Designed miniproteins, single chains, continued (2). Designs and how they scored, part 50

Each design is a single chain, and the fold is of that chain. pLDDT is the mean over its residues in the fold that is shown.

## One batch from the design tools (miniprotein)

Design m5820
Fold by ESMFold2-Fast:
Structure m5820 (fold): chain A 83 residues (1-83)
Amino acid sequence: TAAGLALAEAGLELANKAEKLAEEKGNLGALLQAGVAALVAAVARVLARKGLGEEAVRLGERAVELGKQAIAAAESGEEELPP
């Protein structure tokens, strides 16, 4: 699905940005959050390619949300481990 794939790519871009910021700051919590966002985005891409459109959109939206949270954590300088 085009929508699920687009959201997955957006989530991955945010996760990559968060990873770079976390590495620059040495923030392990933000780095782990970025890793989780990237994993969710990767799963959303697989689901989109298999035609599981609703699941792909749902996980893609989650990947975007997690990526934004990881960026915020990296920028704040506070370590926060994913649940």
Scores: mean pLDDT 80

Design m5821
Fold by ESMFold2-Fast:
Structure m5821 (fold): chain A 45 residues (1-45)
Amino acid sequence: MEKEEAEKTIELLKKQIESARTLGNTGAVDRLELELKRIEELLKK
């Protein structure tokens, strides 16, 4: 995964998580947090 694109995706996911938390959408928060974790793991390689 391109590092620059991955960093932008992480920022977008963090904003989406914040929005989902504000809306009380627990399912969306869980899903987005899992995706964020996956991208962070890929960046460690």
Scores: mean pLDDT 79

Design m5822
Fold by ESMFold2-Fast:
Structure m5822 (fold): chain A 69 residues (1-69)
Amino acid sequence: SAEELLKKGLEYFSQGKYEEAIEYYKKAIDLDPNNAEAWSNLAAAYDKLGKRQEAYEYLKKSIAAVEAS
C-alpha cells in the first residue's frame, strides 16, 4: 500500500539513506499522486541531498495536493 511505502521511506530517511527514501516516496506517489505527505517527504529528502531546486518543486506539488483535497 502507499502508506507502507511511505513508512519504509521514512525509515530510510531517519537513517540518513536519502536516495533509498526517495525511491520509496516515489513509489508511494505512483500509487497515490494526491498524497501531500509523500510529496512533502520527497522534498525533504531532496533538500538533504542539496538539491534545493527539486525540493522546492516537490514542495509546490505537496501544497497543490493539499489544496486539491
Scores: mean pLDDT 86

Design m5823
Fold by ESMFold2-Fast:
Structure m5823 (fold): chain A 73 residues (1-73)
Amino acid sequence: LADQLIEQGRRAERAGDLRSAALHYARAGEIYLRQGDFERARELYTRALRLAGAPPHAIAVQREWIDRQAARS
């Protein structure tokens, strides 16, 4: 369940485990993407990438990909 993954991500962030937090948020984003909630998926993937230390260019590429999925349906 996406909400449980988001809560697990928040707990990992509070514990300073940024890698686990990023993974939980990415999994929640994947669930929203499959459900067609592209806005929540974009927010969660962006948060996950930032916590994982991804460069701004990689974050922009992921956001553009999600926007293209949204535009197709």
Scores: mean pLDDT 78

Design m5824
Fold by ESMFold2-Fast:
Structure m5824 (fold): chain A 80 residues (1-80)
Amino acid sequence: KAIEEGRKLGRELYEKAKNLSEIESLIVGYELLAIGAELDGDWREAAISYAAAAELYRLLGDEEKAEKYLKKAEEAEKKA
């Protein structure tokens, strides 16, 4: 499952990050990767990238953004 892979990726990225600034950069990076994947019609990669960003937001305690990006991941997965 693309969302499951993305959530696992997000957790691994969070564990490897050395500080908050690195986590914030990872979130922005995966948001941009997801948008690029959507533009390319790569809905599977978009779902993984949105799910990774959602998990990073969730681990930071930003539940509103976590839910927002998880919904984007779910919509992308439906199109994959």
Scores: mean pLDDT 87

Design m5826
Fold by ESMFold2-Fast:
Structure m5826 (fold): chain A 65 residues (1-65)
Amino acid sequence: MEGFKKLKEGLETGDGSIILEGLNLLLKEGLVSEEELEEIARKFNESDSGEALKKIAKEVLEKLK
């Protein structure tokens, strides 16, 4: 599962671009749907972007473990 590994890497490094790559890979792997990803994005869209990305990544990892 490339998306899961990439998402963990992004959280460890704090790199938002790696976090976004991980989320997109999870979408392609069918572990998150387009609708779920869009809903998560909407939920944090008006928040501080860096903190929002970390929260999204943590919630996705919690759901997948």
Scores: mean pLDDT 69

Design m5827
Fold by ESMFold2-Fast:
Structure m5827 (fold): chain A 65 residues (1-65)
Amino acid sequence: DRELVNLETAMKIIAVEYGVKARIELRDGVLEVRLEGEDKEAVERAKEAIKELAAARGVEVRIVE
């Protein structure tokens, strides 16, 4: 699915911009995103940006802690 591939790529770019590590897995049409980093504020900012992007694209995303 082009939309899911494009969203995954955009989410990876956001993670790199905030200096956090992203693990993305597709399960039953939902993208599961795990964000890891020592800077908890950067992780939270990346999480917010990813949620906003997903909402704008109308795609379901689940953030896993």
Scores: mean pLDDT 80

Design m5828
Fold by ESMFold2-Fast:
Structure m5828 (fold): chain A 80 residues (1-80)
Amino acid sequence: GVAKAVANYAREVARSKGFTDEEADLVGKAAEEAVIELDKLNLTDSERAQALGDIGRAVTEAESPEEAVRRIKEVVEKYK
């Protein structure tokens, strides 16, 4: 499903940035949980696409695993 695909993408990006496997797994889990929470919010297709893009940017632009997890959680809060 989409949640698992986003989690896999987030883990790969995190590893490419030099994060450890454990840190990459934490980022991936945060991304998976974020997609699951966003799906509960009954977003439009456009809003859902924007939210998924925001999760991708949070992982790509973060300078640390802690920042990536925090920014991913902030995406969910933004769409509540």
Scores: mean pLDDT 86

Design m5830
Fold by ESMFold2-Fast:
Structure m5830 (fold): chain A 65 residues (1-65)
Amino acid sequence: VKEALVNPTKEDVEKLLPYVMSDTDEGILAAIQLGVIGDERAIEPLKEALKSKDKKVAEAAAEGL
């Protein structure tokens, strides 16, 4: 996704999950947005993002948990 969501909702969780597992700019945005949503479905993907080699993705995931 080239555009960041301003106010993510629970419906956006399904759309963000595939991006949070990527080591890209989209992964950073997805991790931040999943943290803002606070949905339980995001917990496991965010835990995996903590193991990312991209420090920015890992930091965003840590803030989301």
Scores: mean pLDDT 69

Design m5831
Fold by ESMFold2-Fast:
Structure m5831 (fold): chain A 74 residues (1-74)
Amino acid sequence: TLTEPAPADAAARDAFSRAVNAAVRPIHDAMPAMTPENMLELERASRRAAADAARRLEAETGVRLTTAPEPPEP
């Protein structure tokens, strides 16, 4: 029932997850305090990192990682 991705697709998705985690971790660690404002900045940074990682991996691997760019309702 579930579609099993090709090995190349699996590798690209794994690289994407690692890239996003690598980008978010230092931002999280660098925050002086976890305030609502800092959380909003972290969310924005996370979304930018995800978009950048997806574009770079698509360019490098040729695998389509496009996700609908719909933000959750505020």
Scores: mean pLDDT 65

Design m5832
Fold by ESMFold2-Fast:
Structure m5832 (fold): chain A 96 residues (1-96)
Amino acid sequence: TVTEERTVTLTAHDSGASVATVDVEAPEGHTITVTATALDEVASMSITMDGKTVSAPMTKGSTLTIEGEAGATVSIAAMSPSGKAVKVKVTVTIKE
């Protein structure tokens, strides 16, 4: 099991959504689990990986998790009630 952690800043847009794309590379045949933790106040968050989307109402400190296959691009979007940039901690776990 390999775990990578990074902090991503989601840039606020006029639509009220803050978005970022996170590229995740892993060898074929491995399962990727991505966990996003809100480090700032958000109303909701979504994670999209390989055409699958999970979303939930969220607050600071809440987590959202998705599982997918190696080589998938991960997109994270959050709705900020203040229209400010949002920091998100992204934890990627790769299992053989």
Scores: mean pLDDT 69

Design m5833
Fold by ESMFold2-Fast:
Structure m5833 (fold): chain A 92 residues (1-92)
Amino acid sequence: DLLKRLDDLIENGSPGIQNLAMMTKFLYELGKISEEEVKEIIDAAENEDEEKIRKWMEKLHKLLEELSFEEYERFLEFMLGEKVKVTEPIPR
């Protein structure tokens, strides 16, 4: 299960690998990348193939730039793990 492998990379990877895995999971669930591309990204991350990781990061960033405003907003919320908390509780 590719999603389980992505979740493992998000939990246990380095900060760069965590970012790569989160971007990959979001774009895969959105249908912007294929299952085969996800597998290649996971294999590169698990093997610490810095050249392939760099190339995939560049490609994923380009795909993010092609997202609609609504899709990009969802991506930002996803990367933060929850809804953006812009307001602290105000005493009334």
Scores: mean pLDDT 75

Design m5834
Fold by ESMFold2-Fast:
Structure m5834 (fold): chain A 81 residues (1-81)
Amino acid sequence: MEKAIEEAKKLSKSEQVARLVAYTIRAIGDELEGRPQAAEDYLNAAAIASALGDKDTARWFIEKLRELGYEEEAEKAESLL
């Protein structure tokens, strides 16, 4: 999470958006397959969205984590808002 934010801040906005999209696609894929990695992917997506200043998108990922039962990851993502 912290590493994803630090790396995102070093990238152009276009590169940050590309990483956000990549983590989102990976998270959805992992969720559909029932893989626990979906939690980390949604957490990273929320972190990048927060770094971009897109609080609405970050809140969507936080709510998704809560719906999936990943309360600890949701709490970590919420701390970035």
Scores: mean pLDDT 79

Design m5835
Fold by ESMFold2-Fast:
Structure m5835 (fold): chain A 63 residues (1-63)
Amino acid sequence: SMSMEEKLERASVEAVVRFLSLPEEEQNEEAARKVVEESAKKYGLPEEALPKILEAVLRAHEG
């Protein structure tokens, strides 16, 4: 079984990869929220994890 920390890391990496795999014109705030929510749901993470996953996506997008 995965720890909560491992789930958060995997969800964050998956969300980043999914977001950056979108065409640049589709890399917007709504797409970021969607990939974050879907990745959190996939790994069974609580709503409190969403800001941390979103921060990872936005940080990767900004450089």
Scores: mean pLDDT 84

Design m5836
Fold by ESMFold2-Fast:
Structure m5836 (fold): chain A 57 residues (1-57)
Amino acid sequence: SMEEAERLAEEALRLAEEGRIEEAQHMGVKAVLAGMSDEEKAELSKRMQEILKKLGV
């Protein structure tokens, strides 16, 4: 998972250097998720739900 995250992060940086910003952003998100623990993923999910609730009010 950490090795995969590093590989994806390097690819995201290369894409950004080439000006391929949308592809770099997509790859960057994949890298972050691949490097996250189950606890970190659960915390991110909680924060997203709280933001969505505030936007729905």
Scores: mean pLDDT 75

Design m5837
Fold by ESMFold2-Fast:
Structure m5837 (fold): chain A 63 residues (1-63)
Amino acid sequence: EVEKLLKLAREYEEAARQAREASRENYAKDTAEALAAGGINEVAAEVNRELAERAREKAKKLA
């Protein structure tokens, strides 16, 4: 269902945005723990961005 895919895409986009912001804040703290958390959040942002893109492409094909 197109509506569900678009909602899912928006949720992934928001998750990617939050993870990217968290990664920036983590890197600003300049501790070993914060650098590790920053790297994890950076990966999470990229994964959620890709999932959002796939959901939007699937919605386009069904529309």
Scores: mean pLDDT 83

Design m5838
Fold by ESMFold2-Fast:
Structure m5838 (fold): chain A 94 residues (1-94)
Amino acid sequence: SPLEQALEALDEAIEALKNGDKEKARRYVSAALFYLERALKQAEAEGADPETISLLRKAIELVEKAMEAIDNGDYEKAIELLKQARELVREALA
């Protein structure tokens, strides 16, 4: 369920950015990062496929880059990065 919680947080962050709500976006990006890191630790502990681990690590990197874009006021770039992270999380759930 951490991946499902990460997807929900990513969707909420994207909507917050579309509405120009920086503080709400930062909170949901932080929540997504927390859930993705939990999912990665669980996947590593359970011996998940290298492909799944790679997808989760790449999603974390994209979410971290999205936070940097938010801090720089580049909401368009942040939305694009979060959408890319969302697709990788969906692949990890499949």
Scores: mean pLDDT 90

Design m5839
Fold by ESMFold2-Fast:
Structure m5839 (fold): chain A 78 residues (1-78)
Amino acid sequence: GRMEELAETAAKAAAANAVGLALAQGVTGEVVFRSESERAKGEAVLRGEKVTARGIYGEAEAVVEMTRQEAIDWALNA
């Protein structure tokens, strides 16, 4: 449903932000990103080439696993 799609979008956005932080700051270790708004929450952990992210929108929750490149590609095409 739409809420599940929005939860997945929140997860992917968190993943993209974690990768963006690593790229901008030259971090090669683990990066944790968290965001919270009135309607959506996102959390991502980047470790090496893999990012695991959780998104919440209303009562819907999504968990996604992406590579760094997949997260970048998603952000550029969002």
Scores: mean pLDDT 82

Design m5840
Fold by ESMFold2-Fast:
Structure m5840 (fold): chain A 62 residues (1-62)
Amino acid sequence: MEEEKKAIEVLKTSTDPDELRKAVRVLNTPKVSEEARKEALELYENSDNPLVKEALRHLPIL
């Protein structure tokens, strides 16, 4: 849960591709909460940053 919240914050605030990749890796685990999945989907739908969209496209929740 705590790692998931940090990953979501990184996706919202970071412009560093390495940090974005690490955040996606945290969210791409079978243990991911429903809340984190909903936030990731919302970021995918509403983000205007192509790097964030591309990273999130590979999550199994999509």
Scores: mean pLDDT 71

Design m5841
Fold by ESMFold2-Fast:
Structure m5841 (fold): chain A 64 residues (1-64)
Amino acid sequence: SEATRLAIRHDLQTHFGATEAQVEELLAMARAGASVEELAAWLQRRFGASPEDARGVARGLLAL
């Protein structure tokens, strides 16, 4: 939903300091069929997210 998408964008921007371009890249990866592991690895590389936080965000993105 749009509300869930906006909430995820807000969390990525406030928690990880993500740019709009990075948020759109991550959403595009999820739409293209990226796995939880692929999204989590991307979050860890780009933002230094913990494995636990990265996996949580990845699951949220795939639930959209």
Scores: mean pLDDT 80

Design m5842
Fold by ESMFold2-Fast:
Structure m5842 (fold): chain A 68 residues (1-68)
Amino acid sequence: SEARIVALLMRETGLSEEQARFVVELAREDGPEPSEEAIRRAMEATGLSRELARNALEGAGKLLEDGF
């Protein structure tokens, strides 16, 4: 479920619930292969580094694909 992915992202990255939900929303559009636009938007919304933003988007996208 989305709530489980949000909770996992908050735990692993220190993001707020609103920031984690935004990352999940971006990942839902692109799946496990995030676009440059999604990475940029995630960085702007969260303050994460490029590497951490990409990893968060990839992880969320994979969990959504797997039905987590």
Scores: mean pLDDT 85

Design m5843
Fold by ESMFold2-Fast:
Structure m5843 (fold): chain A 92 residues (1-92)
Amino acid sequence: SPLSSSEIADELRQSAANISIDRLLERYPDLQSKLAEKLGISQSTVSKLLTELKNRKLSSEEINAIITLAEKGASQEEVEEFFLKLIEKVRK
């Protein structure tokens, strides 16, 4: 096996977070344009930053927060605030 049990568990948690991101984007189809407006950047730049976010290793706290937002039916405003904080970490 190429991965240890702990590495497999980490990959599964990351996959769950990425699925939750996609569900939130599907739930709020204008989310990317709202993030672009609030950040003062293009929607294409937001799309690139979200792709970078999915490709980086997220902390357990970030993974749990994303999954919780998707599962609890969080408002668009709550989702926007969370993604603004995550994107600022990526834009460093």
Scores: mean pLDDT 79

Design m5844
Fold by ESMFold2-Fast:
Structure m5844 (fold): chain A 62 residues (1-62)
Amino acid sequence: MEEKAEEIAREMIEGARALIEAGVSREVALQLALKETEILAKEAGLSEEKMKEVKRRVEEEI
């Protein structure tokens, strides 16, 4: 994964885990993280394939 995609994945995983720690359900935390991943990936100019890779890694870690 490229540096920027790796950074987005790490931040989204940490954010989702923080939401779960705060009492948000895993399902809701994951959905919010995936939505933010799409926004950040588009703003960063990531390809569709790289966006899917980041989303997959977030899903695997949560």
Scores: mean pLDDT 82

Design m5845
Fold by ESMFold2-Fast:
Order: C-alpha cells, then sequence, then structure tokens
Structure m5845 (fold): chain A 73 residues (1-73)
C-alpha cells in the first residue's frame, strides 16, 4: 500500500530528526521523493516532514524539504 509506505517513511524521518540525524532525515525525504509515485501523497508526506523539521529546529532540513516540495508541485 502506497499510504502505508509513505507513513513508514515519514515516521523514519521523524525518528531521525528526534535523534539529531539531519543527514539521515534528508536521505529519507529524498527516498520519499523518488519512491512515492502519488504526487498528492508525496506532497503530504513532505509537508509532515517539513513541520517536524521546523519543530525540531533543523532549519537546514526544513529548507531542503521546502525546496523539494516546490520541485514536486
Amino acid sequence: METAKAIGLVLRALADLMEGNAEEAKRTVEYIVENIPDKELKISALEIALKAARQAGHEDVAKYVEELIEKVK
């Protein structure tokens, strides 16, 4: 299921951000862009990751996710 895959990837990105693993979070976000074919689901997953990155204070990850969202739209 595409939705379950997206949820799993978002949870992984959230875990990476909570542990302070910014580079791992970026890799997980890149994987979402490459491997979730549904555009709307992809954007939703990226927006959740963006909110989490901002909340965790990872400004570099947040900026990177914002740029990816704009490219996908």
Scores: mean pLDDT 81

Design m5846
Fold by ESMFold2-Fast:
Structure m5846 (fold): chain A 58 residues (1-58)
Amino acid sequence: MEAEVRVLNALIEHPEGLTLDELAERTGLSKETVEQIVARLKARGLVVEENGRYRLAR
């Protein structure tokens, strides 16, 4: 899905991690859409959340 690719690319460019607000700003998606995407990526083990920041897993 295009929106997931945009979120993944933003996370690749920012290995330190991004908040939901930063992801929404950088991808042009709504915060709700980003939240749904990162929840799915976390379920698949592709993304981890630490203190409200999301980053790529391993």
Scores: mean pLDDT 81

Design m5847
Fold by ESMFold2-Fast:
Structure m5847 (fold): chain A 68 residues (1-68)
Amino acid sequence: SKEIEEALEKIKNAKTLDELSEGAVRLREALSEEDAKKFSEKGAEAGEKATSLEEAREAVVKIAEEVA
């Protein structure tokens, strides 16, 4: 959908944690409840493994692409 595409573009172009978070919220709103849950669960796992801001950004982009 257009909403999912716009959310993905926002996530991919995020330069700050705040922008990344905004994109993630928008994606969750555009996804089905089931896919939104998967995105949130994978995001929590990625956050626990990430040791830097850049690593967290890359992980969120990858997860967003996998669930969308």
Scores: mean pLDDT 76

Design m5848
Fold by ESMFold2-Fast:
Structure m5848 (fold): chain A 79 residues (1-79)
Amino acid sequence: MIEEARRLGEEALRLGQEYVATLTDSDLSVEELQRLVAERVEGVVEATIKAAEEGDLELAERGIETMREDVRRLREAVA
């Protein structure tokens, strides 16, 4: 579970960075968008790992499901 959370986080970060790099018109700079992507991904990964370490498997599974959905949406956005 912890390793899966880290792998999903790495995938989400990579796809998120690819997505923001395709933006030409935005109120936020690419650097600001990349920072927001990193903050969101890090927060979900950290919360999921903490839940798994504390034995809250239901909360950890919800974190993994959230990351899977984020990865799915980002893959669709960069395709």
Scores: mean pLDDT 78

Design m5849
Fold by ESMFold2-Fast:
Structure m5849 (fold): chain A 101 residues (1-101)
Amino acid sequence: SPPSEEELQKMREALEREIKSRFSPEEAKVALELSKTLPESLWPLFLDILQLIKEMLEKGESKEEILQKIKDYLDKEKLSEQNKKLLLEAAKKFLEAAEKL
């Protein structure tokens, strides 16, 4: 069932708080803009992907290694190919922005 306007607003506020708590102001702006390109049903998984990217960057993993691990993670989630592409594209854009720190 689609969420109500009140439920959507709470989801947006929760997403914004989590992103702002985990990332720099510049990274948070990129993440929030990318979330607008995704259906709200994908926002929890998007947040998980952002966390994975942050952890892998802190470990010094390469872009190629990070993107492969995200692809593997998304394959486990049994998503449609369209939703996998949307999340992978958002992950690539976030990773590119994070590297320009």
Scores: mean pLDDT 84

Design m5850
Fold by ESMFold2-Fast:
Structure m5850 (fold): chain A 80 residues (1-80)
Amino acid sequence: SKEEFKELLKLQVEYLLTHETDVERIRAGLENILKIAKKRFSKEELEEFLDWVESLAQQNPDPEKRAVALELVEKARKEL
C-alpha cells in the first residue's frame, strides 16, 4: 500500500541518519529517497514527509549529518 511504502521510505531515512557514517553516502541516499518521494507522493504527502525528515534531522547529534539532511529538505521544498 501507499502507507506501507511511506513507512519504508521513513525507515530508510532513519537508517541513513543513524548508521551511515560517510556524509557523501548519506547525501546520495537522501537525494535518491527524496527523488522517489517526489514521484510517488502528492504535494501534501511530500510536505508531511519533508517536515518529518526535518524533525528527525534536527534531533541528530552529528552536525554534519544535520547540515546535509536540512540542506536537502530545503532544496526539495523550493521545488514544491
Scores: mean pLDDT 88

Design m5851
Fold by ESMFold2-Fast:
Structure m5851 (fold): chain A 90 residues (1-90)
Amino acid sequence: STVQNVIDAVDLAIRSSDPVVRRFRFSRDQVRTLGYNMGRMAGVADSLGQTDQAQRLRDRAIQLMLDSGHSRSTADRVVDRGVRQGRRDS
């Protein structure tokens, strides 16, 4: 089902994001793109009632952006923009 596919994608993204960023030495701009896309997945999950998955994905995306040197205000703005787009994509 679409719901199960979204849950599986969110869980994979959460588990893979930190190892991928560390292994491939993502630039700040690449981490910003990742944060936005994780926000989009969070928005889709939120629209499907998967509030806990959406929140974990949002928190992980923000933390990755902070760890890469983005400001908190930039991280919040980029991830929230992704979440809004994800809700529209649902």
Scores: mean pLDDT 79

Design m5852
Fold by ESMFold2-Fast:
Structure m5852 (fold): chain A 65 residues (1-65)
Amino acid sequence: SSELKKLIEKIKEIFKKAGIEAEVEFKGNTLYVYVEEESFEVQLALGMATMLGTSYGYKVELVEK
């Protein structure tokens, strides 16, 4: 849906503003965020992304490559 596409772009922007390159993939009812390495900055961005995603009824999961 257009709403889901906007949500994914907002989540990507959260990580981009934190200086983190992240890919976002939607599977089932979960938004998977793929990052190269876990860090304190990644965890802060994940917290913001989780709050946003869950407000729309989606689970957000971090995946380290």
Scores: mean pLDDT 87

Design m5853
Fold by ESMFold2-Fast:
Formats: structure tokens, C-alpha cells, sequence
Structure m5853 (fold): chain A 59 residues (1-59)
């Protein structure tokens, strides 16, 4: 799976969780993305986009 596809899936899932009143754990998200082979730079971009779109991120 490409980094672009991983970002799209993660963002979509995070938005669904936010609509359900749930928070996304940032540390767990970063760990999962790193384990999937996504670079830290791409993960940082994803986190920024999540914040811009109103995702509730928890440490």
C-alpha cells in the first residue's frame, strides 16, 4: 500500500471516529503508521491535515 493510500485511509477513519465523539490517540497512530513503513515526515503531514480538518487528537 502506498503512503498516499495509507494517509487517505487513516484520515477517513480518524474523521469517522471524531464524528462518533471519539478521540484519536496520536502516539498510537504514529506507532501504527511507522510499523506500516510510513515515514515520519509523511506522518507529520497527516497529523497536521487531521488537525486542520477538525480531528480530535489526544497525546
Amino acid sequence: MSEEEMKEIALKTALELTKAGEEVNESRLRESMRDAGVSDEVIDELIEEMRKKGVKLKE
Scores: mean pLDDT 79

Design m5854
Fold by ESMFold2-Fast:
Structure m5854 (fold): chain A 102 residues (1-102)
Amino acid sequence: SEIKKLEEERTKLIEEGGKYLKEGNFEEASKKYFEASKKLEEISDLLKDDPKKAEHYRQQSEMYRKMGEYAKEGNRDKVRQLVLQTVGYSIRVIGDEIDEEL
């Protein structure tokens, strides 16, 4: 699946971004988060037949774009806040899917 490949690429970019952020390399961390945002946007565009999933990936893309902006500013606290928001968003989406099946 092309989506699976893009998800794996996104995961690697986020891991690399986190490592650069830890090292204080804000410029490289920012680049990795922006690249991850683009991968999520590509996944959203591939999900034309599933608007709800497309919107989920679009929202994640926007969050990673903001992580890139804050990383570029050297604002680790704001990046951390966005990570927590991303986790919260994913929990809500999973909850909605479970409620539809129950």
Scores: mean pLDDT 78

Design m5855
Fold by ESMFold2-Fast:
Structure m5855 (fold): chain A 80 residues (1-80)
Amino acid sequence: SRKEQNLAIIELVSEALRIVGKEFKKYKAGEISKEEALKRIEEEVRRKAEELNIPEEEAETIIDLAVALFEKLVKLYEEE
């Protein structure tokens, strides 16, 4: 149903936020590069989208938002 699909999309958004936060913490700790963090975010969010049977269009939108959020966090962190 549409409602079940919408709930799955909401779950993917929640997972994307968790993934971004986790990879950003690793980036701040110097454990991974920005490029590696971005790759991991895209790969992990895509995997979760597939597990939740999210339509490709919605999945790509959420991946783009997750990437944008990570880039915003990096900019804020790098500002003195």
Scores: mean pLDDT 88

Design m5856
Fold by ESMFold2-Fast:
Structure m5856 (fold): chain A 81 residues (1-81)
Amino acid sequence: RSKEIARIIGLILRALAALEEGDGEEAARALREAAELLEKLDPSAKEAVEYLEKAAEAAEAGDFEKAKEYLLKALQEFNKH
C-alpha cells in the first residue's frame, strides 16, 4: 500500500501548492481525490476523510485559511491511523 499512501501525500502537496497560488478549484480537486483514495485505503479514517472534504469545500469557497486549517486537522487524524 506504499504506492497508494505516496499518491495521497502527493495530492495533499499539490493541494497545498494550489492554495499558495490562490487556485482554490485545483486545491479542491486534489483534496477530494485524496479523500476518495484515503477512504478506499482505510475506511476507519472517517474523520481524516471528512476534514479533507471540508478543506475542499473551503478552498472552492475561496477561504484558503479555513482550507489550510481543515487540511491540518485531516493530517493530524490521518497520523492516528
Scores: mean pLDDT 82

